# Ledger of designs, part 3: designed miniproteins, single chains, continued (6)

Each design is a single chain, and the fold is of that chain. pLDDT is the mean over its residues in the fold that is shown.

## One batch from the design tools (miniprotein)

Design m20078
Fold by ESMFold2-Fast:
Structure m20078 (fold): chain A 67 residues (1-67)
Amino acid sequence: MLTGENVLRAQQLLHELAAYDGPVDGVLDAAARAAILGFQEGHGLAADGVPDAATVAALEALKAATS
């Protein structure tokens, strides 16, 4: 089980984008990993299901562009 600030931030951003409706707790479970993988695949990022700095930055950029 992976926990961390990047996981929590990715869950928050995906939830705000209506791409994830699971818990925002910083735990990278199967549901959180699936949402992150889907985002990474859709945006040409490395699809490993791990929210690295590039994944978080891409999510923040998308959220900023839609608000």
Scores: mean pLDDT 78

Design m20079
Fold by ESMFold2-Fast:
Structure m20079 (fold): chain A 93 residues (1-93)
Amino acid sequence: LTPEERERFDLEVELALLEIQLAVGKMAYERAKKNGDKEELKKVAEDFSNIAKQAEELARRARELGDVELSQTAQRIANEAKKLAEEAKKDAE
């Protein structure tokens, strides 16, 4: 593997982990909404905010490598996580 191929592989692994974290966060959010757990909703909002920041950074790094598909996928995760963070924050009020 070239250095660029190794970095791309690392970004693909990071993306897969972010997808898992987003899925887990969605399950926690649905549970917290059903139970009216305001404290858990605050935690979920923070978790989604952190996922969004990590996904935006991954999208930036993928763009620097010229990997348009990886960048776009990471940006979609960032946008979804950002929206979920705002929704969970409102539900926590």
Scores: mean pLDDT 90

Design m20080
Fold by ESMFold2-Fast:
Structure m20080 (fold): chain A 72 residues (1-72)
Amino acid sequence: MEERKKQAQEYYELGLKYIKEGDYKKALEYFEKAVELLENPSLEILSGLLHAARLAGDKETVEKVEKLIGEK
């Protein structure tokens, strides 16, 4: 459990780095990997995924993440 949380945090930080570099597609991939590692991802990780999806223009991922946040 702890190990997967740490891995997810590392993917989240990589996603933020790629956002800063303007590689929104890579950022999306890393945020998706972070969320996939967690059964119940935190709001911070879901917010990161939402931000990356908006920047990448991925409307399907935006709607999916907004629904997940709304259920919390």
Scores: mean pLDDT 80

Design m20081
Fold by ESMFold2-Fast:
Structure m20081 (fold): chain A 77 residues (1-77)
Amino acid sequence: MSREEAVEAVREAAELLREAAARSADPELAAALARAAEEALENADAMADELLAAGGRAAVERMLRETRALAERAAAA
């Protein structure tokens, strides 16, 4: 996995969190998700570098799967 691919995965994760925030009926949860998305977008390069260093492609793919699951659960809450 390239650094560019990892950065795109972080941005995809941030977009999922932002969409979940918009659909959440809980204003505190919505605010927390929106904040997490904003931080991920601001630090996408650094987060991608850390994920690649920690576990390479597998770490990036795990982060994206876990974020999707979290976003789906949050949107349903």
Scores: mean pLDDT 84

Design m20082
Fold by ESMFold2-Fast:
Structure m20082 (fold): chain A 92 residues (1-92)
Amino acid sequence: GSMAAGAINDAIRAAKEEGGKAELSLEGDTLTLVIEGAGEKAKKAAEQAAEAARQAGGEAKLEIEGDKVTLTVSGLSATALTAAVLDGIGLE
């Protein structure tokens, strides 16, 4: 169910803990997470988020360019995507 939302939140948290920045956007059925200043923790958490999205029946594309990580998730239910965005924006 909500494993993808939790894993996306873990990636955002890891990025912030490493001094980076994270931005979530939702357009239709596509959720995009962009992390700037990503260290090893944020990159690993983004990989786990991609796997969690695939386990939830969605598709995930992960692109890493130096310290920039872009995770694109599609094919999840609108409810699951909305939960991920709301949880990600509401992070501590």
Scores: mean pLDDT 74

Design m20083
Fold by ESMFold2-Fast:
Structure m20083 (fold): chain A 56 residues (1-56)
Amino acid sequence: MSRTVRLLKAFDEALRMLKEGASEKEIIDRLVKEFGLSEKEAQQIVDTAKSVLEVL
């Protein structure tokens, strides 16, 4: 539960930052610092968020 909630919040933050024009590097750094994610996990979330925005 706690890990799933963390991932969902990180995904929501990544979507918001992408819409605000933040760079991929800025988003990854934010997710690592705020959510305790690895750089690889943060990259996967950013890639997923970008894919969602491409179909919306």
Scores: mean pLDDT 79

Design m20084
Fold by ESMFold2-Fast:
Structure m20084 (fold): chain A 92 residues (1-92)
Amino acid sequence: SEENKKKFIEVYDKFVKDYRELMKKYSPKILEAKKAGNVEEAEKIKQEFIDDLRKIGDEYLKEVPKEYQDEFKKTVDDFIKRAEKIFDNIIK
């Protein structure tokens, strides 16, 4: 329905905003660990980011209409994969 689609878009927009805020929080920390030569710490911070983003995704999933839940799950996975690639490029 149009109402279910609007709810999905609202939840999606909140998730994307939280994703951007997490990226701003974690990216400088990963860069700092890499500059210090601490690859182990950089990988740990990357994992903390992934865990936090999954928790946020799981919480928002509860607000998503049933017909859009699979699409939202895919969206969360796609954002996690994107972040992993960004962080792997920093850690290299």
Scores: mean pLDDT 89

Design m20085
Fold by ESMFold2-Fast:
Structure m20085 (fold): chain A 58 residues (1-58)
Amino acid sequence: MKKAKELLKKGEEYFKKGDYEKAIEYYKQAYLLAKGVDEKLANEALKNASEAILKQQE
């Protein structure tokens, strides 16, 4: 739980910097840790990952 929140925060930091590739990697890790344990955090990580992917593809 704590690790997933930290990974989500790191993803957000890289997203803010425009480093979408690193943001996606951190969001994926946050999703995998939260999956089946914290549905709200898992869904948030998945949504943020999809947004980062769209930004990376323009």
Scores: mean pLDDT 82

Design m20086
Fold by ESMFold2-Fast:
Structure m20086 (fold): chain A 57 residues (1-57)
Amino acid sequence: SEEGEKALEEAKKAMKLGEYELAAEILKNHLEAFPDTPLKEELEKLLEEAEKKAKEQ
């Protein structure tokens, strides 16, 4: 999905900037709005990483 690809790219940008809480929020918002997205597994993996890194800050 185009929206899923966009969410993934925005979250990756936030991750590169150390904005892990923002990355997690972007990913959670997208997964909530589009629970059956074809990118679900990829988005969930990145969300888990973002949440772990946010906790380590």
Scores: mean pLDDT 83

Design m20087
Fold by ESMFold2-Fast:
Structure m20087 (fold): chain A 106 residues (1-106)
Amino acid sequence: AQALADAVLQAAREAGIELSPEVQAAIASAVRSMVAASGLSPDEVLAGGQEVRAQLVATVRELDSSPRTVAAVEAAGEGITRAALEGPAAWPAALAEMRARMLAIA
């Protein structure tokens, strides 16, 4: 969980996106929830990932209404959900796609 959270935050830094400590904590919480769900069926991971992403985006909009920060968090949520669905072997590809989306925002 921590390694995936650190990788997500590193991708944001590489893209030049500055995240507040509160937004970073929200992302880390979402990663922990998705990793905990990764042992479930794909349908359960998809449903849980959709709910976690919606809650994460809502929380971030309250903390930082910047369109750039919101878009970066949406990209992070998609990457985290994909990593949870496909398992640890797919994390490098999911993180690379997330990084590319964050760079497009920057």
Scores: mean pLDDT 70

Design m20088
Fold by ESMFold2-Fast:
Structure m20088 (fold): chain A 72 residues (1-72)
Amino acid sequence: SELLRKAASLYSAASIMRAGATANELIAERALERGDEELAERFRREAEENRRLSEELEEKARELEEEYEKLS
């Protein structure tokens, strides 16, 4: 089913976004340790955006799974 394949793709994308958020949080923490508060804030903001996008992608994937279930 194309719906299930698309859902799987969106779950994979969400996982990548979550990994990116974690990496950006780590970079922000290291920037703060070096006294670069402005750089830390930028990476923290990017991490927040990645987490939000991950949630949106996961929600869309769930919608596609639900559509598939209703067609069967």
Scores: mean pLDDT 89

Design m20089
Fold by ESMFold2-Fast:
Structure m20089 (fold): chain A 70 residues (1-70)
Amino acid sequence: SEAEKLLAEGGKALREGNYEEAIKYYEEAIKLSTDPVLKGLALVGLAEAYEKLGNYEKAKEARREASKLF
């Protein structure tokens, strides 16, 4: 699916240190997905990207949202 492709692109951007790009991919994956597992994985990736950028408040919010899905 498109959401799965966006999740994979987000992970690639995160590994390459392109944290702002990773955030955009993960946010789009969350918007397009109805699968709670995929949304949870994207939210964890989003939290990691925010942590790398020093945005700890946004990272905490993403982890809080992920906890609602598991």
Scores: mean pLDDT 87

Design m20090
Fold by ESMFold2-Fast:
Structure m20090 (fold): chain A 111 residues (1-111)
Amino acid sequence: SELSEEEKKKLYESEGFHKIYKDRVEEARKLVKEGKLEEAEKYYKALLEGLEEVLGEDHPLTIETKVLLAEVLEKMGKEEEAKKLYEEALEKAIKTLGEDHPETLKIKELL
């Protein structure tokens, strides 16, 4: 079940949570560098599912993970699936960060 906004903030400010997130992203990035794209896709999908359940779809880390998954799908030649995830991430970034935010502009460049 999704956490309250105050619980999300406390979890997001947790050094332990940030370390787990960074370690998971680093492992997936290593898989990408080794050409293990299917394994990287599975890693990011599992991470995204967990973040959506705990932090919700609109959280910055959930949006970031959706972009990272889309980048892997693009490298795999799954261009339409990647585009859909970039478009979903852009919509959420506009709603939560604003249209002119640096992260929102970065996602626009990936489309």
Scores: mean pLDDT 84

Design m20091
Fold by ESMFold2-Fast:
Structure m20091 (fold): chain A 60 residues (1-60)
Amino acid sequence: SEEEKKLLKAAELAVQGRMDEAIKLFIEAGASKEAAEEAAFAALLTGDPELAVEIAKKNR
């Protein structure tokens, strides 16, 4: 879906350390601010974009 594409793109940005862009895009994809921050942080620490997408989805 379009939302899933945005979530994955946000996670990839976070893996790259582009945190402000990642958080903004997670929020645009429907994540809460808290979920966006948690997902972006998880992606940065683990290098796992799929994990970050799951975190963002749980707290929409």
Scores: mean pLDDT 84

Design m20092
Fold by ESMFold2-Fast:
Structure m20092 (fold): chain A 73 residues (1-73)
Amino acid sequence: DEILKKIEELLKKLGEDEEFIEAVLEVAKKLSEEEQKLMLIVLEGILNEDKELHEKGREASKKISEAREKREE
């Protein structure tokens, strides 16, 4: 539960859209707690090592996600 929330927050920080986040969470729910913890560590590592590159990618992903939402009204 708490681990899944942290995974969701990290994916949001990386600029992933809600549909992709839900898909990842669906997969994560099928994993053991130890496997979920490993996934969390990997995502934290990615965020920490490439913050500047991910910030630029996040801006692009956010605009794409907003455009998708407007089309699905």
Scores: mean pLDDT 70

Design m20093
Fold by ESMFold2-Fast:
Structure m20093 (fold): chain A 103 residues (1-103)
Amino acid sequence: MAEKALKELEEKLEEAGKELIRHREDEEKRKEIYRELKEFLESLLEKLPPEKQKEAERLIELINRAIEEGDEEARIEVEAYLKVPSGAIIVIGRELDEELAKR
């Protein structure tokens, strides 16, 4: 039972991270992604092992602070948890890939 919930959690966290990268400039879409992630985490909470329940509860709290309070530190912590690279790292990666691919 927990194994399926853990897999669903992993897939949703990866999807949310990718969508946040795609919609970096779209504030409304980013808020939608955060709300969907929060609702998903709340739905899985009871199905997760105790250690992962605490992690999910913390992530829900951080999402609430980011959306409801406009807490920039909470937003940065959520993005770090979702393994969303900083804008600088993304730009450097793209430039490097373009240079290498065009040679």
Scores: mean pLDDT 71

Design m20094
Fold by ESMFold2-Fast:
Structure m20094 (fold): chain A 100 residues (1-100)
Amino acid sequence: MTKEDAEREIERIVKKYGLTPEQRELIREIYNSDPEKARELALKLARLLGYTDEQIAMLERVLERRPDLSPLERIGLAVNPFYLLAKLMDLEFEEERRRR
């Protein structure tokens, strides 16, 4: 049951972002991996999708500071640069709020 639900969400992401079969397999591997391996694979996926070096640095920062992220959130960050920017801004806002 849980595996079928995960497969449906992966299918939705693949269709929404027009991903290749190879990128779909990377998404499945991210979903089933431990946090460290999932981070490495998310960075690989983002590079394959044409993320700039600046966007890759943003992704690394979010993934490093938010190890509590779900597998689907890590995938979302790797396929949607606007979602990545929103999560980075949220992280910076939280840090600023703690200093003030």
Scores: mean pLDDT 78

Design m20095
Fold by ESMFold2-Fast:
Structure m20095 (fold): chain A 62 residues (1-62)
Amino acid sequence: MDEELLRQSWEHYDKGLEALRKGNLEEAREHFEKAAELLSQVDPRRAELLRKRMEKKIQEAE
């Protein structure tokens, strides 16, 4: 069950990175937030670290 949540989290993370690469900051934010939300159901500590890292990437792209 946790493996499925992790896979969905990574899928959204990858889509977020693709959106960020294409300059679609809003889509990137939505995907990163979804990835962190899914990850928080398995590992809340890693989800918090992911949120902070993604926020930094979005700030750098802005």
Scores: mean pLDDT 79

Design m20096
Fold by ESMFold2-Fast:
Structure m20096 (fold): chain A 61 residues (1-61)
Amino acid sequence: KVEELIEKLKSPSTEERLKAAEELGEIGDERAVEPLSQVHKNDPSPEVRAAALKALGRIAS
């Protein structure tokens, strides 16, 4: 569910956050827009930030 994936964006695991961002982008649910925007701006991992930006692009398309 989208809510579970949004919660995984807060995971201490970089791999879990990366997968959550990718899956949220594939689902395309607008509820993920604000959480993904926060991850894109603030996540310590450049890979996770890039995945969040790509996911935002998919949702906005």
Scores: mean pLDDT 83

Design m20097
Fold by ESMFold2-Fast:
Structure m20097 (fold): chain A 62 residues (1-62)
Amino acid sequence: KSVEELLKEARAKVEELAKNGLDEAKLDEAVELVKKILEEYGVDVTDEQIREGLLLSIENNK
């Protein structure tokens, strides 16, 4: 998949988590997807940092 497709999927997962409540399995899938996007851009971040950022994004999209 292209980076653009990965970004669309990541956004969709964040919106789903914000709307339907927090699901740890779906959150883990979103972390993996964002990690792939960041790897394509050469950005090295920990899974913990990605999870923290996603939780903030979910909160902001409630």
Scores: mean pLDDT 73

Design m20098
Fold by ESMFold2-Fast:
Structure m20098 (fold): chain A 61 residues (1-61)
Amino acid sequence: TYTVPEWTPERIEEALIRGLKILAEKLGVDFEKILKSMKNRQELRDKVLELSDKLAAGEKK
């Protein structure tokens, strides 16, 4: 439905984890180690942005 914006914290976290997995696979970094190092959703979001920026810059290290 379009009457309620249904982005719960859990759904946002799931989407970020999915994005992190895709970015980690493309960059050849260890997804499981990154995920285990995350303490909260903010760190997860920051890590997704970091990896996305690295991919956009063409970096692999």
Scores: mean pLDDT 70

Design m20099
Fold by ESMFold2-Fast:
Structure m20099 (fold): chain A 72 residues (1-72)
Amino acid sequence: SAEREAEIARLERTLKKLNDHIEKYQAELAQLDADDDDSPEAKRRRANLETSLKGYQKGIELVEKRLEALRA
């Protein structure tokens, strides 16, 4: 149905955006590691990035489950 196809397209766009955020945040973590910065600011930034990554990864799992249900 057109409604189901529209929902799939919306979820696919959401999935792409979540993956883009993960890629950017992983690059930021890699840069922090490369800089070997052990300052309290760097440690706090790592913790914040790791928390955000976990949130985005959970979001991907939920979107993928919904896509599987719609495509079944």
Scores: mean pLDDT 86

Design m20100
Fold by ESMFold2-Fast:
Formats: C-alpha cells, sequence, structure tokens
Structure m20100 (fold): chain A 55 residues (1-55)
C-alpha cells in the first residue's frame, strides 16, 4: 500500500540521518532529533494504516 511506501521512506530517512550524525559531530544532535521525528511519523503512519485496513 502507499502507507507502506511512506513508512519505508521515513525509516530510510531516519537511518540516513543517524549515519550522518555519526560522521558529523557538529550537527549530531540536530540530525538525531530529525531521525527520531521521522521514526515517530513512520509509527503513526503504521497505526493509521492498521485502522484503515478495515475499509
Amino acid sequence: SEAEKEVKFYENAAKGLREAAELDPKHREWQLKQAEEAEKIAEEIREKAKKEKEE
């Protein structure tokens, strides 16, 4: 479903941000916060998709 693709997009974005945070200590905190935010969005999309599955 499109929700699965969006979840993968945000999960991949979070992984990229976490890897970038390891390489760039100057922006580490900002990148980790962005990664955490992307992970939360992915979880919200998953929960919403489960509820919409009954349609």
Scores: mean pLDDT 80

Design m20101
Fold by ESMFold2-Fast:
Structure m20101 (fold): chain A 66 residues (1-66)
Amino acid sequence: MLTELERRVLATIKRNGGEATLGEIAKDLGVSQSTASRHLDRLIEKGLVERRGNRYVLTEKGEEYL
């Protein structure tokens, strides 16, 4: 099951057109970059987010959780 914060990460990426930087996600959620990075790593392990360079991309599977 996704936590509320993990769902908010996915929603933030979707609002940014399907991809966002670590800084954008951390700022939108009001958390540190370390906290955002930890949640993003979990979402990548679940296949809901993919890393592309300095950006995090919402997958089709991730969008289905919204």
Scores: mean pLDDT 85

Design m20102
Fold by ESMFold2-Fast:
Structure m20102 (fold): chain A 61 residues (1-61)
Amino acid sequence: SEVDKIVEEAKKKIEEAKPKTAKELFDVYMEEVKRIEKELDKETFRKVGEKLYEWLREQLA
């Protein structure tokens, strides 16, 4: 789906930044969230944000 493609691109960009700590991971994640928020409609952004946040929680566990 379009949502899944956007989530995959966001994850790739976060991973490309190679965050070394949980704080760096969260900071890069927040920058990516801010970028996609401006590019997407509110409904698509909500769906992407939910999936990306679930992924972030898994990375931090």
Scores: mean pLDDT 83

Design m20103
Fold by ESMFold2-Fast:
Structure m20103 (fold): chain A 93 residues (1-93)
Amino acid sequence: MSLEELEEIAEEMAKKVEGKITLSDSTIQRFLQSHPLLELEEGESITEVIVKEIIFLRLYEPELSYSEIGRLLGISKSTARRLYEEALEILEK
């Protein structure tokens, strides 16, 4: 698959988990501090953006550890793992 196709798949998966995953205020603040110029699309939440990026990174580079994903996104490895696992559980229904 092309890089563009992987981005589209990640976006569709993130939209399906919309409103079903929660983040702590501290995680949201940390992510925003790492991404001060982030512009949200209409109807898009910060949680959906983070989930989309995690799914995209796992599809693009399956060997990436949760620690590496956490570093890339400015979140903890435990948060990266939790969000990915919760997203997969929702997508399996």
Scores: mean pLDDT 75

Design m20104
Fold by ESMFold2-Fast:
Structure m20104 (fold): chain A 110 residues (1-110)
Amino acid sequence: SEIEKELEMLRKVGDVLTEGALKIKKLVKAGASDEEIEKVAKETVEKAVKVLEPYLTEEQVKKARELLEEAAKEIIAIAKAYANDPSLTEAQYKAQVDKVLSALLAKIAA
């Protein structure tokens, strides 16, 4: 069914994005360079695009890439804020990341 196909797509891309966000968090906490963080973000976007290609048209893939690139910038900013502010809890960090990823997945599904 179309619903099952959409749910499979969202699950697969969600897994890639979650792994990428965790890797970015780890790099930011370790004091990695902006270049290394950006490299991981770009690799995550490319992996996510590859997951989406079988489910989407070429035009939809192009739009999804733009959405993924913007979400990656937001995830990096959230990770940096969390690393530099000891008053921010891990739960607050997770809530901000989950909000970005949920909004991204909803836009990809539309």
Scores: mean pLDDT 87

Design m20105
Fold by ESMFold2-Fast:
Structure m20105 (fold): chain A 95 residues (1-95)
Amino acid sequence: MSAWELIGKGIGAFKQGKYEEALKYFEEAAKIGSDYEKAKALKNAGEVLFKMGDYEKAIEYYEQAAKYAKKAGDDVTYQQALQNKKKALEALEAS
């Protein structure tokens, strides 16, 4: 299975509220994907962790997503990861 197929399965699971299943798909995609695919997988994994209330892990995943997005030249995913990290930091401080 390709990284993109795993990302697709992860998104499907996330939309169904299957957060642990979604996270596993995104983590597997991040292991086998290119820097471009890793960035997207890690950003999506961070979003799952944020929905689960695990803001500290969400921040870590968004930092890794931003790193790989920058390496891949994916400015859109880079900016999204930084914005999502800021939201996770704000949520952590409010909790």
Scores: mean pLDDT 90

Design m20106
Fold by ESMFold2-Fast:
Structure m20106 (fold): chain A 63 residues (1-63)
Amino acid sequence: FVGKIAKAVAPSPKLSDDELGLRPGDIVEVLEEVDENWLKVKSLKTGEVGLVPKSLLEILGEK
């Protein structure tokens, strides 16, 4: 997953300071796999970095 571009397939509300809020269709770059369920990503739209559930992302491929 690291270095890949992904698209949000569902909204991700920011529930904590470590999480990134996403809307469906937002494009992110995967920076780190934190665990089996969570990725650290960077929004290509805003430049913000945070944690999102893997289940909310569709991997599109390499950047």
Scores: mean pLDDT 76

Design m20107
Fold by ESMFold2-Fast:
Structure m20107 (fold): chain A 93 residues (1-93)
Amino acid sequence: MREELQQEVDAGMVRILVGVARLLLSKGDVEGAAELLLRAAELLRSMPRPDPETLELVAEALERVAEAAEKAGDLELAERLRRLAEELRRLAE
């Protein structure tokens, strides 16, 4: 019961982090957006039963930021973000 409440709070935090990351990306802050999505991914990976829709939401956001990082010349960051997106999608199965 306490773990279930914590998971719901954590899922809410993940959605907030994705929203803020999208805002940062729209302003050209690729590094800031990536940092928030990395935190969201860590939070999801710590959950016993992450919601598949939330996993897919973060995975899609990671891919968008990875594309922006690649266009900015940060290939290492782009690869890291794409790897995390694939990992989260496997968890959604």
Scores: mean pLDDT 82

Design m20109
Fold by ESMFold2-Fast:
Structure m20109 (fold): chain A 64 residues (1-64)
Amino acid sequence: AEAAYAEGVALLAAGDLEGAIAKFDEAIALDPNFAEAYRNKGLALLRLGRYAEALEYFKKAVAL
């Protein structure tokens, strides 16, 4: 989970938003309670203009 999350953060910093989301999805699949992965997936979705989806992932992060 941590390794996939770290790769997602690096991709997000590089501006590869779709690549970042794929890595955060991998982190969530390995650890469904990984709040940081939900939060950063929300941030990547927000940067893509996918506001409704971003909000749902932010809600999941704070519920964990």
Scores: mean pLDDT 82

Design m20110
Fold by ESMFold2-Fast:
Structure m20110 (fold): chain A 88 residues (1-88)
Amino acid sequence: MKREKAAEIIRELGASEPDPAARAAGLAMAEALLDPEALKEKVREQLAKAGVSEKEQEEKLAEIEKKLEREVEELVRAAEEGRLEEEL
C-alpha cells in the first residue's frame, strides 16, 4: 500500500523529468520499492560475503527495512500535504 503509492509518485515525477539520468534513477527506485524482496536478497548476499553473521544480517536488514518504510511514509505524507518539492 504505502510502497505502491510512493512508487507511483516517483514514477509520475520520473516520467516528467527532462534529465534522462535522473529519470532512469527515479524509475529504478520505484522498481526497488515494488520489489523489496529482491533488494533484501541483494543486501543479505553482500553482508554474507563480508563475513557478517546471520543474526547480524537479519538485524541490519530489519534496520534498513524500517528506514525505507519511514522514508516511504514521509514521501507519501509530503505528496498528500502538497510539500513534495521539499522532499525531492
Scores: mean pLDDT 69

Design m20111
Fold by ESMFold2-Fast:
Structure m20111 (fold): chain A 92 residues (1-92)
Amino acid sequence: SESLKEELQELIEELEKEGYKVEVRIEGNTVFIEIDTGNILKAIGAALTAIGLAFDGKDIEVELEGTVVKARITGKNEDEALRLAIEFLRSL
């Protein structure tokens, strides 16, 4: 959905204004997100958010590398993956 891609892009721009560095790659029904939070406690918080979503039955995997959080989000289709990616980023 173009509308979901636009919402995701606007959210990325908002997070970048708040000091995050955000890279997103979309591959079919999978969204890859790399967030440099610039702060180790913020990175831990983001990783815990992803873990909470996984516990809630969402297909999200997370890796923590210092201040950087890498998330892999998979949906049944691209729109489901985009919605989950937006939910994850809004929960930061």
Scores: mean pLDDT 87

Design m20112
Fold by ESMFold2-Fast:
Structure m20112 (fold): chain A 90 residues (1-90)
Amino acid sequence: SEEIEKLKKEAEELEKKAKELRREAILKYATSGLHRMKAEVLRLAGGPEEEIRRAEEESERYEREGRRLEEEAKKAEEEAKKKKEEVEKL
């Protein structure tokens, strides 16, 4: 039926969105790691303190963005699961 096709399409779109959000989260975590590495290299070199602080702040910012994207991906996965369960009941 048209309703089943619509629910399946919505579930597929949500699964695709979740996959894309998870990939973005991985990139944010990787970027966070690069900034953390930069902060450590600068610390070993003896400064400057402002650049170390900025790198640490950027690392923390990207880590927060990664966590936000992971939570959005989980919500999309849960919505997709709900749509699939609705299809099974029809």
Scores: mean pLDDT 89

Design m20113
Fold by ESMFold2-Fast:
Structure m20113 (fold): chain A 61 residues (1-61)
Amino acid sequence: SKEEALKELHELLSTLDEESQELVNKAGVLIKLGREEEARKLLEKIGEETAKKAYELMLQL
């Protein structure tokens, strides 16, 4: 559910350093604006597995 996705996203963010958290937040804004390609490019900097999980959670919001 949306509430569960938000909880999981917060838990994921708490495991990341400040720089990675900023990248996830910027990617979330880009997804909301329909700029998914730019969001994916930002997320590739934090590692493939983490990027994929963050992206999937943000799409559920």
Scores: mean pLDDT 81

